# Designed miniproteins, single chains: the designs that were tried, part 1

All scores and structures are predictions.

Each design is a single chain, and the fold is of that chain. pLDDT is the mean over its residues in the fold that is shown.

## One batch from the design tools (miniprotein)

Design m2
Fold by ESMFold2-Fast:
Structure m2 (fold): chain A 67 residues (1-67)
Amino acid sequence: AAAEIQALRKKYREEYLESMRRMSEAGTDWARKGESARPKANETNREASQRAKDARAEMEEGIAAIS
């Protein structure tokens, strides 16, 4: 139903925004601390990007299962 679809979209949006926030913080830390923070920023970006992709796939699969 529409409420279930909205819940799935809300969950994905929250996870996406959290991933963006973590990436932003890692980028700011890299800019502030310099090259010593770059490996951690790159790792955080890779992990956050993958998590966002996984969350999107789960949302799309959940919507398809309801539809």
Scores: mean pLDDT 82

Design m3
Fold by ESMFold2-Fast:
Structure m3 (fold): chain A 76 residues (1-76)
Amino acid sequence: MKDPKELIEEAKRALEEGNYEEAAKLAEQAAKLGEGFEKVEALMILGEAYGKLGNIEESLKKQREAEELYQEILKS
């Protein structure tokens, strides 16, 4: 099984290399498997990847999900 941290690092590398489709897939997997701050980071990477792909609406949705989750964690 892939560790969410490993998926996040792989997604970051894909994003840096300009492989935005791969970055989005890896970040989506990380967001599904991760919790707390790891999920926030995965959602932020997913949003950036969608933005780079020109999927602006999906990018904004993922950024909003990350912000909402971050606020929930801070209240805990």
Scores: mean pLDDT 85

Design m4
Fold by ESMFold2-Fast:
Structure m4 (fold): chain A 58 residues (1-58)
Amino acid sequence: MSNEELAERVREEALKAGLSQSTADRLAEAVRKGDFSTLNGGQRSLLMSIIDRILSSL
């Protein structure tokens, strides 16, 4: 799966989880760039949980 494809799946899952569009976009952008340094600890933990759910569904 490409970083772009994973980023779009992360955005969808974040929005389904009730996160704001701005938060969903921030998580997706971090995945697209492969750079998580702009995320705080809570956002990184949330992102890892979302990625784990996506990969478990593959």
Scores: mean pLDDT 80

Design m5
Fold by ESMFold2-Fast:
Structure m5 (fold): chain A 62 residues (1-62)
Amino acid sequence: SMEERVERLMKEALEAIEKGDFKKATQLMAEAVKLMRELGVPDEEIARRVRELFREGIKKYK
């Protein structure tokens, strides 16, 4: 489903941030954001999820 696709993209983006691959993380997040908008997720919720993902990834960044 599109929801499962969003979850996979978010997980891969988190892993990319943890590896310091911010270009890949940004591309994966852009795709996830596009799909979330297509699913009707409010922009405010999308922004919150993106902020939380980067916050979590940065904490684990080596």
Scores: mean pLDDT 83

Design m6
Fold by ESMFold2-Fast:
Structure m6 (fold): chain A 58 residues (1-58)
Amino acid sequence: SLIDEVERLALEGRGREALALALSQSIETLRKALDEALRRKNSLAGSVLGEALRLKEQ
């Protein structure tokens, strides 16, 4: 899943690639993924997905 892949990249120290993967997604996909990450209490993936959503909406 997007959440698992973003978390994996970030845990490997590949935060730039994690953010790039998130930024390649649609705003709709990012909102759904962020909601799921927050529901699962995945703060690392939530942080990356939230930053990507902020950048795409501003």
Scores: mean pLDDT 85

Design m7
Fold by ESMFold2-Fast:
Structure m7 (fold): chain A 70 residues (1-70)
Amino acid sequence: SEAERLGEEALRLAEEAIELAKKGEHEKAVQLLNEAQRLATRAYLLGNEEGARRVGELMKEAEKVLGIKG
């Protein structure tokens, strides 16, 4: 479904953002987090609450690595 597709894409972007944050690529990591948030919000509105929640957890991990308060 579209909700599943958006959730999986958002998860991938959030995972990439964590890796970029660990490498010190702050600007790229933030750009991917913004995209992941947009896709996760759309997935949530289409009924993929679980996928959106998992993306939110990964985004918090990336923000912690970047030193950004959630």
Scores: mean pLDDT 84

Design m8
Fold by ESMFold2-Fast:
Structure m8 (fold): chain A 81 residues (1-81)
Amino acid sequence: MTPEEVRRLAEGLRENFDGLAKSALDAGLATPEQVEEARKLIDEALENAGTDPEKAVELIRKALQLLGLSPAQVDEVLARA
């Protein structure tokens, strides 16, 4: 992924985070603590997208897994970006 693609993905996840978090909590896929950690990882990914896009992608992977996505589902999200 390019730095701009990573930044766009992280920004979109940040903007839609409350909806994603609510869905994960309502489905029993994540705890409030996992949601808070995922939020921090997405914010850190956005900060790193321009300087270290590979690190930013890894942070996004961890955040999505904390929200209850499987590794395969995470790969699909990243492939669509």
Scores: mean pLDDT 82

Design m9
Fold by ESMFold2-Fast:
Formats: sequence, structure tokens, C-alpha cells
Structure m9 (fold): chain A 78 residues (1-78)
Amino acid sequence: MEEAIKDALKVYREEFRRLLSQGHDWETAERQALETASKHASEKYGLDPEEVKKQLRKIVEEEERRLLEEARRRQEES
């Protein structure tokens, strides 16, 4: 599971950046990148794509929450 999630996370990050650079909005890029990464891990490791997507979304949400918290503190401090 851990190796599959690491591999999927790498695929997610590359797809997400590619989609954003093509002019996709954040929500569309995130959704499509999660789908692509989940399918990749499912096919390569024989895992349930929904379970992989759930784990990836949890990691992405934690990273986003951390970045938002940092940005909020920076704005408050000026």
C-alpha cells in the first residue's frame, strides 16, 4: 500500500502541474489528477482505485490545509 501510494502521489503531482499549466481550474486539475493517479496505482498494484483515491485525497487535503494555515498566518502578520 505505502509503495503504491508513493507512486500514485508522484503521478498525481505531475498530472496536477501539467493540467494547471494547460489552463485547467484547480478543482478540475485536482479531480483529473486524482483519477489518473488512482487508475495508475490500481493497474500497477492491483488495488481498489477508490481506496487509493481516498488515501491520496487525504494526503493532498493535509498538504493544502498546511499551506492555507501558513498563508493565513503570513497575511495576519503582514
Scores: mean pLDDT 76

Design m10
Fold by ESMFold2-Fast:
Formats: sequence, structure tokens, C-alpha cells
Structure m10 (fold): chain A 57 residues (1-57)
Amino acid sequence: MESPLSERELRALKLRLEGKSYREAGEELGISPQTVARLFRRAAALLDTVPVEELEV
């Protein structure tokens, strides 16, 4: 996939799609859950192909 997204943005997106919480995804990526939430939102918006879940953290 030739995505314009960074590796971190793609990883955050995949973890969220797998049902991981922002906290769990943050632990996997070594970043804060707040950063995961931002990365996921950006990745989902840019791809425009992902069904957005409830956006309430």
C-alpha cells in the first residue's frame, strides 16, 4: 500500500481497527494514548475508507 501516512499513523490505525484501546495502542507504539488518538483520527480521515467508530475517547 502506497499510503502517504507515516508508519506510526498506519500502525495506530491498524491497532484501533483491531479493537485496541488508545491506551493499549499507545503501549504498543511507545507513545501516549492522546498521541494515538490524534494519529488514528488523521489516518482515518486521510484514508477515507475506514468506518469511524465512536469518536469519544
Scores: mean pLDDT 68

Design m11
Fold by ESMFold2-Fast:
Structure m11 (fold): chain A 69 residues (1-69)
Amino acid sequence: GKDEALRLLEELLEKAPEELRPLIEEAIQAVRDGDYEKAQRLLTRLYLLAPEELRPLIAEAGRALGKAS
């Protein structure tokens, strides 16, 4: 759900390269605001931009977010 999605996004923020941090912070804020459409769009962009090793974590966050709506 929402709490799980936020936890996964916080973990992603800690592990992500500096260039992706603003986008992750925007995704966290979208989830907090309940803007799940914006959050899903941001997660899709993050998945495409992220290193391969971070993609499973982004996919998990997207799955958790799907259960929050």
Scores: mean pLDDT 84

Design m12
Fold by ESMFold2-Fast:
Structure m12 (fold): chain A 72 residues (1-72)
Amino acid sequence: SAEAEAAYNEGLAAAKAKDYETALAHFTRAAQLDPRSAVGRSALGYAAEVALALGRPDLAAQYRAQLRELAA
């Protein structure tokens, strides 16, 4: 959806600015809006990377587990 794409793009912009907390919020929102879309799956992948950058391997593992289910 347009809302999921907007959230994904806002996440990318925040990540580029190194605002990883804001990036994580936007990527998780994009994944919630369209979880099975290409945008939603990409957002979950970036959420996992950003979670690692924030020192949250627990969250990264959680997002990767969700992404594996969606890729099946």
Scores: mean pLDDT 85

Design m13
Fold by ESMFold2-Fast:
Structure m13 (fold): chain A 115 residues (1-115)
Amino acid sequence: DEVVEALRRTAVALGEAMGAAGATAAKAAREGDTEVQAEMLKRAAEAFERFQEALAELGALDEEAAREAAREALAAMGAAATEAAAASLEEARKRAEELWKRAERLYEEARRLLA
């Protein structure tokens, strides 16, 4: 099912974006970069909101697929956070932006399929 697969991919990508942004925000806070911290916290919040929307839509279509997507998204979030924590602040920020842009594209595609 194209819609179910698009929503699943979107949820996982949003999980990655949340993990990267959250870990990068924590790193920025420790290094005293309040501007990057605020930027990353805002992105993490936006990713979480869209993640909840994607899971709600997926759950309405297939509850088991939504549970699997949530599990996969949590694993992806942890992996992305771990990578960001190990990277320099500059590389973590760059990667968080790349992951956010990817998640945004997938979210827009999923919304088009739902329309």
Scores: mean pLDDT 89

Design m14
Fold by ESMFold2-Fast:
Structure m14 (fold): chain A 55 residues (1-55)
Amino acid sequence: SSSLKQRIEIYEEHKKKLEELIEKNKDGDPRTVKALQTALENSKSLIESAKKILA
């Protein structure tokens, strides 16, 4: 349980960084934006799955 909580914290931190990068790059290279959006969705899915396991 504690290792899952730590992993969720890491994913939440990565999620925030990805959101910042998407905002900074939104008017730039669309390939970069798409890759960042994919990474963000992956982080969201991992957080959701881990939270369901902890519940």
Scores: mean pLDDT 82

Design m15
Fold by ESMFold2-Fast:
Structure m15 (fold): chain A 74 residues (1-74)
Amino acid sequence: GSSEAKKLMEEAERLLKEGADAYNQGNYEEALRKLKEALRLYQEAVSLDPSDDKAKENAEKTRALIELLEKLLE
């Protein structure tokens, strides 16, 4: 993949970790914002390198976490 796609993946991973930290602190709205930003970066990485199955898998997992958290915050 491109070096740009790798940077997007690293940023998405940091945001995913920040989202998990926010969730553990009870800051669910902040966690949701961080997860949505991580998903956006994973989707950008996939668009730059469509052959990266790990990026696709991480995007799917992040989307599932967002859907679960949104349902819990209803």
Scores: mean pLDDT 85

Design m16
Fold by ESMFold2-Fast:
Structure m16 (fold): chain A 74 residues (1-74)
Amino acid sequence: SLEAAEKVAEALKDPSVRAGVLAAITFAKRSGVEVDPETAANLARFFAIADGYSEEEAEKLAQEVRDLLEKALA
């Protein structure tokens, strides 16, 4: 649900990672589709790298986002 995905975004401490998840939520709302955890994780990784995180750190953050969303949307 969109509400569950929004709660995950609010719980995220890093603003760049949160922005990536919020972008995925915005796309889902405008397109009338469910939030895809993989898309949200990929956007979180992209925003983290843009903010100066290493590829390894960004990948770990993306994995955490995917796992949290998969659990919340189950």
Scores: mean pLDDT 82

Design m17
Fold by ESMFold2-Fast:
Structure m17 (fold): chain A 60 residues (1-60)
Amino acid sequence: SIAVRMIRASLQQGLTLGSLSEAQVEQVREAIKLAEDGKLTNEEAASVLDFILEQIRKKL
């Protein structure tokens, strides 16, 4: 889905900027795995994306 691709891209950006802690990176990776297995709702995916973007915003 588009949401999964956006989460992956935002995770990569967050890792590059150092915006995410190790625990936060692990939580996002688990969410991506759940989404790939069809176990994550669109609302949950949007919440994960918003969280990553907020962490990136705070570092800019």
Scores: mean pLDDT 79

Design m19
Fold by ESMFold2-Fast:
Structure m19 (fold): chain A 80 residues (1-80)
Amino acid sequence: GLEEKIKELEKKIEEIEKEIKKLEEELKKLMEELKKATGKEALELIGRILRIIGEIIDLEKEKEKLEKELEKLKKELEEK
């Protein structure tokens, strides 16, 4: 039913939040390494940082879409 779909979306959102948290921790480590790096090593770290930022942005966009769907389903449940 509708309530089951709501629970499934909530689980998916939680999984995405966990993945974002993992990527944020990795990003933090790379930014600390970047503070000590110079030349080619700094450029390589910047490349990795930008990749992780892109992945976080994509996951946050997916999370926003799921949260909007969840809000619509919760509204439908309240109106019924």
Scores: mean pLDDT 85

Design m20
Fold by ESMFold2-Fast:
Structure m20 (fold): chain A 72 residues (1-72)
Amino acid sequence: DEWEKLGKEAGKLDKEYRENPSQEVLEKLHEIVRKIRAEVEADRAARGSLLPSPETREKLAKFVKAARKEIE
């Protein structure tokens, strides 16, 4: 599950940044967020809709849940 893996990675990077702030860690975190946003926007554009597909929404929910689990 690619989006769960990205979410877990994002959560780990967020925790690392909070413990020892570094530009490198911040850039890596931004890269993951940018990839997720690009995928959501591509799905929306392909569908001609303001909302992403149910499949993309489920993937986004898994990403957020995985990231929050690492932080919490």
Scores: mean pLDDT 79

Design m21
Fold by ESMFold2-Fast:
Structure m21 (fold): chain A 57 residues (1-57)
Amino acid sequence: MSDIRARIEAEARDLRDLVRGLLLAAGTPEAEAEALATEVADFMKDLLLKAEAIKAA
C-alpha cells in the first residue's frame, strides 16, 4: 500500500490478533491475553504513526 498510515493500522490489527492467539496458545487467560495483545498493538501503532509524523515534519 502507498498509504503508510493505513498500512500501519492494518498491521497493528494483525499483530493484535497474532499476539492474542499466541498468548492463548501459551495458556494465558482470555481477558489477560486480550488486554496484553491490545496494549502491544496500540503501543506499536502509536510508535509507528509518531515516527511517520516526525519524518513528515
Scores: mean pLDDT 80

Design m22
Fold by ESMFold2-Fast:
Structure m22 (fold): chain A 77 residues (1-77)
Amino acid sequence: HMEKEKEEVVEKARAALEAGDAQTARDIVSEYIEKVTGKLTDRQKQLLAISERWAREGKVDQAARVVEKAIEDALKE
């Protein structure tokens, strides 16, 4: 089920962000999007870059929300 997979990916990404591993969080999300859609669009790359920046600033909740938005935008294609 796509919703369950999305939830698991968001949880894993959030855990990585909380651990200070913004790159791991980005890799998890990028791999999932590529697995489901076959590509990572420029918009999705920009959203993930914003998420990584907010995570580096300690804004983990905001970073996680952007990750979720990137996944949702990918799944509707």
Scores: mean pLDDT 78

Design m23
Fold by ESMFold2-Fast:
Structure m23 (fold): chain A 55 residues (1-55)
Amino acid sequence: MKLLSEEEVEELVEEAVRALREGRFDEMQAIFRYLSEHASEEQLRRALARFLALV
């Protein structure tokens, strides 16, 4: 899939939050790199906003 679904974006944000809380910074970075490559600009902006709200 070239673009992610809304559910996939939400799952990746949840994974990034878990990775941050567990100190898995490399995995958190990999998740956001994946989002930047596969999500739309709007999806990426919303994902970042949700991540910041949960941290």
Scores: mean pLDDT 79

Design m24
Fold by ESMFold2-Fast:
Structure m24 (fold): chain A 73 residues (1-73)
Amino acid sequence: ELKEIAEYLFSIDPNHPSAYYYLGLVYFKEKRYDEAIEYYRKALELAKKSGNEETVEILEKKLKEVEEAKKAA
């Protein structure tokens, strides 16, 4: 599961910030929203630095989802 996500991201984009994205997912599932936000932000900054606009959009959407979940909690 955790390894599957890391391998998947690595196979489609070897420059993908998979470690930060993976940690963001784990904390989001555990409802630890502050930690999830921090890791998604780090993943987003790395994606922006790489110029990968598609990954940036995915991460921005994911970041909004976790921020909304935090407000609803």
Scores: mean pLDDT 73

Design m25
Fold by ESMFold2-Fast:
Structure m25 (fold): chain A 71 residues (1-71)
Amino acid sequence: MLTDEQVAKIREIADRFRELVAQTTDPALRERIRKAAQKAAKYIMDGNWDEAEKIVEEAERLAREELARQA
């Protein structure tokens, strides 16, 4: 089961993704980041931490790659 600290961390990660979405010009990437955050939260709720961590890292990577490509 999730602890209060884990729940708070999930919210913080989701907020960070929302900030990345706001900074991203590509609307398709913004939707992908948002969906990734929701998927990560769902996997954590199911106790699948490994999958959730992978999704979080992939979303951050996608945002960085898009920003680098735009530069």
Scores: mean pLDDT 73

Design m26
Fold by ESMFold2-Fast:
Structure m26 (fold): chain A 60 residues (1-60)
Amino acid sequence: SEIEELEKQAIALTKEIEDLIRQRKKAENKSAVAAQIAEKTDQLTEVMKKIRELKEKEKA
């Protein structure tokens, strides 16, 4: 199901964000890592929005 694929993508993005947060503490360029965290967080928000819209369409 498309929803299952998006849910897996959301889990993967969450893990990537957690890894980037850990990397930021050790990174020489903390600003670059912060920008990557922001990008991944925006992607996660968009995926979560798509999941919500698809769940509403499937149950209608």
Scores: mean pLDDT 81

Design m28
Fold by ESMFold2-Fast:
Structure m28 (fold): chain A 72 residues (1-72)
Amino acid sequence: SALDLLGTAIGEAGSRRPRGAIYYAEKVLKLDPSLREEVLKVLEQALYQAKNLGDEKSAKEAEELIEELKKK
């Protein structure tokens, strides 16, 4: 379910795996757009972790998704 995938995304973020957090967060949003606020929180956490780890690709992906979600 979307909630199970959200739990996985949160777990990835909690484990300092920003790429995994972004991957599962995107899947959550596609399955249940009403979870937008929870997805946004995961993406913001993933962004800060990616920046701290020097993962420029994941940081850019998270920034773009956050920007897109805030436009809605």
Scores: mean pLDDT 84

Design m29
Fold by ESMFold2-Fast:
Structure m29 (fold): chain A 118 residues (1-118)
Amino acid sequence: MEAAEEAEEAGRRAAEAARAAGTAEAGAAAGRGAAVAGTLAARAAKNALGAARAAGAAAAGAGAEAGARLGLPVEETARAAEAAGEAAALAGLAGGEEAARAAAEGARLAAEAAEAAA
């Protein structure tokens, strides 16, 4: 989560720096900031895949335990656990994708402002 937040923040800073540039030097600095944001977003996406797998496994386990407590048949318990695992995994991946998207948008705006400042 921290890596995703760092990537989003770095992307926004790069975009704002690029828009405020007014000089070629400031545009170049904004471009470097965008590159850092992209790297952080890639790390966040990689961490999100690991987190999504762990969340999926934990949710599946919790679903199975809950079903057992409620006296549900084994087949219904397995289905509930699988659905919970899939939902948790998708939620984890969505967090990483959102950070990557924010960093990409920041990089695009930084590049456009750097070109305009040149």
Scores: mean pLDDT 55

Design m30
Fold by ESMFold2-Fast:
Structure m30 (fold): chain A 72 residues (1-72)
Amino acid sequence: MREEARRLGEGFARVLREMGSVSSPQETEQVGKALVESLRALGERNPEARDEYLAAARKVQEITEEVIAEKK
């Protein structure tokens, strides 16, 4: 479970950075919010790994903000 949270966070971070080169800031923000919400929901469903999922969600949120800021 904790390994899965880390992999998902890293995978989502990679997708967001790749999207940053091809998508609008608005599209990147919408996808980033959806991914953060998905990670938080997974944390609630997996209480043993909740902190790891919340940490991954926080990391994805930070990367979403970085990618958007880079395009401004």
Scores: mean pLDDT 78

Design m31
Fold by ESMFold2-Fast:
Parts: C-alpha cells; sequence; structure tokens
Structure m31 (fold): chain A 68 residues (1-68)
C-alpha cells in the first residue's frame, strides 16, 4: 500500500539522518515526513517502481543533509 511505502521511505530518511549525526527537531521531522510523502505520491502517480521511489528518497535525503 502507499502508506506502507511511505513508512518504509521515512525509515530510510531517518536512518540517513542518524548516519550523519543529525537529530532532527520535531518541526524538522514533520517537514521530512511531509516531503517524503510528496515524493512517494508523485513517484507513484508518474508510474515509478517502489525501488525507484525509495532510491529517490535516499538521494534527496542525502542531499538535504549535506546542504543543511
Amino acid sequence: SMEELVEEAVKIAEEIFKENGIEPSEEERKGLEEMVRLLVEDGLARGLSREQILELVRIFTEHEVKVR
């Protein structure tokens, strides 16, 4: 389901934050969840596979951590 994919994508994003030594605030965590949800919804609407969507979430999160 879409919700299961969103939950998996959020876990990937949270792990990337941990790997980079970042503890997000509640506001930052909420923003992360919303951005991940939008990426998943857009990816599904455009016909991307689950693997492609999860890879995009990983790439996006790695970029966000570096430009913070």
Scores: mean pLDDT 81

Design m33
Fold by ESMFold2-Fast:
Structure m33 (fold): chain A 60 residues (1-60)
Amino acid sequence: SPEEALRRALEDTIRRVEQTIEWLKKESEKADPNTRKFLEKQIKELEDYLERLRAEVERL
C-alpha cells in the first residue's frame, strides 16, 4: 500500500539520519573547539529533523 511504502521510506531515512548523527558525534570528539561547536549545531539540527521524521511515522 502507499502508506506501507511511505512508512518504509521514512524508517530507512530515520536509520540513515541516526547513522549520520552517530558519525558526527565521533568526529566532534576529535575536533578542535571551533569545529566542535559547528558540528554540535549540525547534530542538533539533525536531531530536530529526526524528531519530525519519527512524528510522521507515528501519524501514519
Scores: mean pLDDT 89

Design m34
Fold by ESMFold2-Fast:
Structure m34 (fold): chain A 56 residues (1-56)
Amino acid sequence: MTLEQALEHVKAAASLPADLARALAAAQGVPQELIDAILSGDLEKAAELLKEFHEK
């Protein structure tokens, strides 16, 4: 996954209500740090974390 693709994904997630975003992320095993970055509005950090998560 590219950083640009990760940014598009986190922007989509950030458009969801916070509770729904947390529930979906938990169901998909996404790290809590990534969710916290999205909810705090740090989309760049969230995108980097998502890219690292998918590149493993």
Scores: mean pLDDT 72

Design m35
Fold by ESMFold2-Fast:
Structure m35 (fold): chain A 109 residues (1-109)
Amino acid sequence: GAELGEEARREAREAAEAAERAAREAPTPGARDSMRAAAEAARRAAELAGRAAPTASRGSAEQARRSARGARRAAEHAGRTGTVSSGSGAAVAAIGASAGALLALRSGE
Protein backbone atom coordinates (compact mmCIF):
# COMPACT_ATOMS: atom_id res chain seq x y z
CA GLY A 1 0.00 0.00 0.00
CA ALA A 2 2.63 2.56 1.03
CA GLU A 3 4.63 2.47 -2.22
CA LEU A 4 1.51 2.84 -4.39
CA GLY A 5 0.25 5.61 -2.10
CA GLU A 6 3.53 7.52 -2.53
CA GLU A 7 3.24 6.98 -6.30
CA ALA A 8 -0.27 8.46 -6.20
CA ARG A 9 1.10 11.44 -4.25
CA ARG A 10 3.87 11.97 -6.84
CA GLU A 11 1.41 11.73 -9.76
CA ALA A 12 -0.96 14.22 -8.08
CA ARG A 13 1.97 16.62 -7.48
CA GLU A 14 2.93 16.34 -11.16
CA ALA A 15 -0.70 17.06 -12.10
CA ALA A 16 -0.54 20.23 -9.97
CA GLU A 17 2.67 21.33 -11.73
CA ALA A 18 1.10 20.72 -15.17
CA ALA A 19 -2.01 22.71 -14.18
CA GLU A 20 0.18 25.57 -12.88
CA ARG A 21 2.06 25.67 -16.22
CA ALA A 22 -1.26 25.65 -18.11
CA ALA A 23 -2.49 28.54 -15.93
CA ARG A 24 0.57 30.64 -16.88
CA GLU A 25 -0.09 29.99 -20.59
CA ALA A 26 -3.87 30.47 -20.33
CA PRO A 27 -5.29 32.96 -22.90
CA THR A 28 -8.08 34.34 -20.64
CA PRO A 29 -8.48 35.19 -16.93
CA GLY A 30 -11.27 32.61 -16.65
CA ALA A 31 -9.09 29.85 -18.11
CA ARG A 32 -6.24 30.88 -15.77
CA ASP A 33 -8.50 30.76 -12.69
CA SER A 34 -9.84 27.33 -13.70
CA MET A 35 -6.32 25.89 -14.03
CA ARG A 36 -5.26 27.47 -10.73
CA ALA A 37 -8.25 25.77 -9.06
CA ALA A 38 -7.23 22.45 -10.66
CA ALA A 39 -3.64 22.90 -9.44
CA GLU A 40 -4.85 23.64 -5.89
CA ALA A 41 -7.10 20.55 -5.90
CA ALA A 42 -4.24 18.38 -7.18
CA ARG A 43 -1.84 19.70 -4.51
CA ARG A 44 -4.43 18.95 -1.83
CA ALA A 45 -4.87 15.44 -3.25
CA ALA A 46 -1.09 14.91 -3.10
CA GLU A 47 -0.96 15.99 0.57
CA LEU A 48 -3.81 13.68 1.58
CA ALA A 49 -2.41 10.78 -0.47
CA GLY A 50 0.92 11.15 1.33
CA ARG A 51 -0.78 11.07 4.75
CA ALA A 52 -2.85 8.00 3.81
CA ALA A 53 -0.03 6.10 2.07
CA PRO A 54 1.17 4.05 5.13
CA THR A 55 -2.36 2.69 5.81
CA ALA A 56 -3.78 2.52 2.28
CA SER A 57 -4.88 -0.86 0.95
CA ARG A 58 -3.30 -2.08 -2.29
CA GLY A 59 -6.56 -1.62 -4.20
CA SER A 60 -7.30 1.88 -2.92
CA ALA A 61 -3.70 3.03 -3.47
CA GLU A 62 -3.70 1.65 -7.02
CA GLN A 63 -7.01 3.36 -7.83
CA ALA A 64 -5.69 6.65 -6.36
CA ARG A 65 -2.57 6.36 -8.55
CA ARG A 66 -4.69 5.81 -11.69
CA SER A 67 -6.94 8.78 -10.80
CA ALA A 68 -3.90 11.02 -10.20
CA ARG A 69 -2.40 10.00 -13.56
CA GLY A 70 -5.72 10.87 -15.22
CA ALA A 71 -5.68 14.30 -13.58
CA ARG A 72 -2.12 14.91 -14.80
CA ARG A 73 -3.00 13.95 -18.39
CA ALA A 74 -6.12 16.15 -18.30
CA ALA A 75 -4.09 19.15 -17.05
CA GLU A 76 -1.38 18.62 -19.70
CA HIS A 77 -4.04 18.31 -22.42
CA ALA A 78 -5.78 21.52 -21.26
CA GLY A 79 -2.52 23.47 -21.47
CA ARG A 80 -1.56 21.97 -24.84
CA THR A 81 -4.91 22.32 -26.68
CA GLY A 82 -6.42 25.41 -25.04
CA THR A 83 -9.61 23.51 -24.14
CA VAL A 84 -9.71 25.41 -20.82
CA SER A 85 -10.41 28.63 -22.78
CA SER A 86 -13.62 27.13 -24.24
CA GLY A 87 -15.34 26.26 -20.95
CA SER A 88 -12.97 24.48 -18.53
CA GLY A 89 -14.01 20.90 -19.30
CA ALA A 90 -10.45 19.64 -18.98
CA ALA A 91 -9.87 21.61 -15.76
CA VAL A 92 -13.06 20.13 -14.26
CA ALA A 93 -11.87 16.66 -15.30
CA ALA A 94 -8.50 17.27 -13.60
CA ILE A 95 -10.24 18.37 -10.39
CA GLY A 96 -12.60 15.39 -10.53
CA ALA A 97 -9.77 12.91 -11.02
CA SER A 98 -7.87 14.42 -8.07
CA ALA A 99 -10.97 14.13 -5.87
CA GLY A 100 -11.31 10.52 -7.02
CA ALA A 101 -7.76 9.81 -5.86
CA LEU A 102 -8.60 11.20 -2.41
CA LEU A 103 -11.79 9.13 -2.12
CA ALA A 104 -9.98 5.96 -3.22
CA LEU A 105 -7.31 6.43 -0.51
CA ARG A 106 -9.93 7.13 2.18
CA SER A 107 -11.70 3.85 1.33
CA GLY A 108 -8.52 2.07 2.53
CA GLU A 109 -9.16 3.34 6.07
Scores: mean pLDDT 62

Design m37
Fold by ESMFold2-Fast:
Structure m37 (fold): chain A 73 residues (1-73)
Amino acid sequence: SVEDLLEEAVEKEIAEDYVGSAKLYTEAIREVNEKIKKLLQEGDYESAKRVEEEFKKLLEEARRKVKEKVLEK
């Protein structure tokens, strides 16, 4: 799932594996964009917006987790 990809990306970023982290963030973004594209093609603009907003919240949570762990160093 997108959540699993973001959690793994966070763990890799905390481990300073920036290449591995970037790859996982990119895959999460691709999955979200593909889902949004399909919803837009179906005319389901409300669901597309909801998916985008949910993803933004997941990204904010991921950034918060990385920041908290980096500050623990």
Scores: mean pLDDT 82

Design m38
Fold by ESMFold2-Fast:
Structure m38 (fold): chain A 61 residues (1-61)
Amino acid sequence: SMEEIKEKLKELVRKANEALRAGDFASAKKIWEEIEKLAKENGLSKEEVDELLNEIYRELA
């Protein structure tokens, strides 16, 4: 479901942000590749991904 996809994306974004704060750019890049793969495998458009990411950023702030 969309809710489950959003929750998975939120967890990945959180992990990517932690890696970036630690200066682990290699792990952050790998996590963002996983985010892109998850979006593609679930048939999300760029617009849908951008909307979900904006919601996630708001929730993590």
Scores: mean pLDDT 83

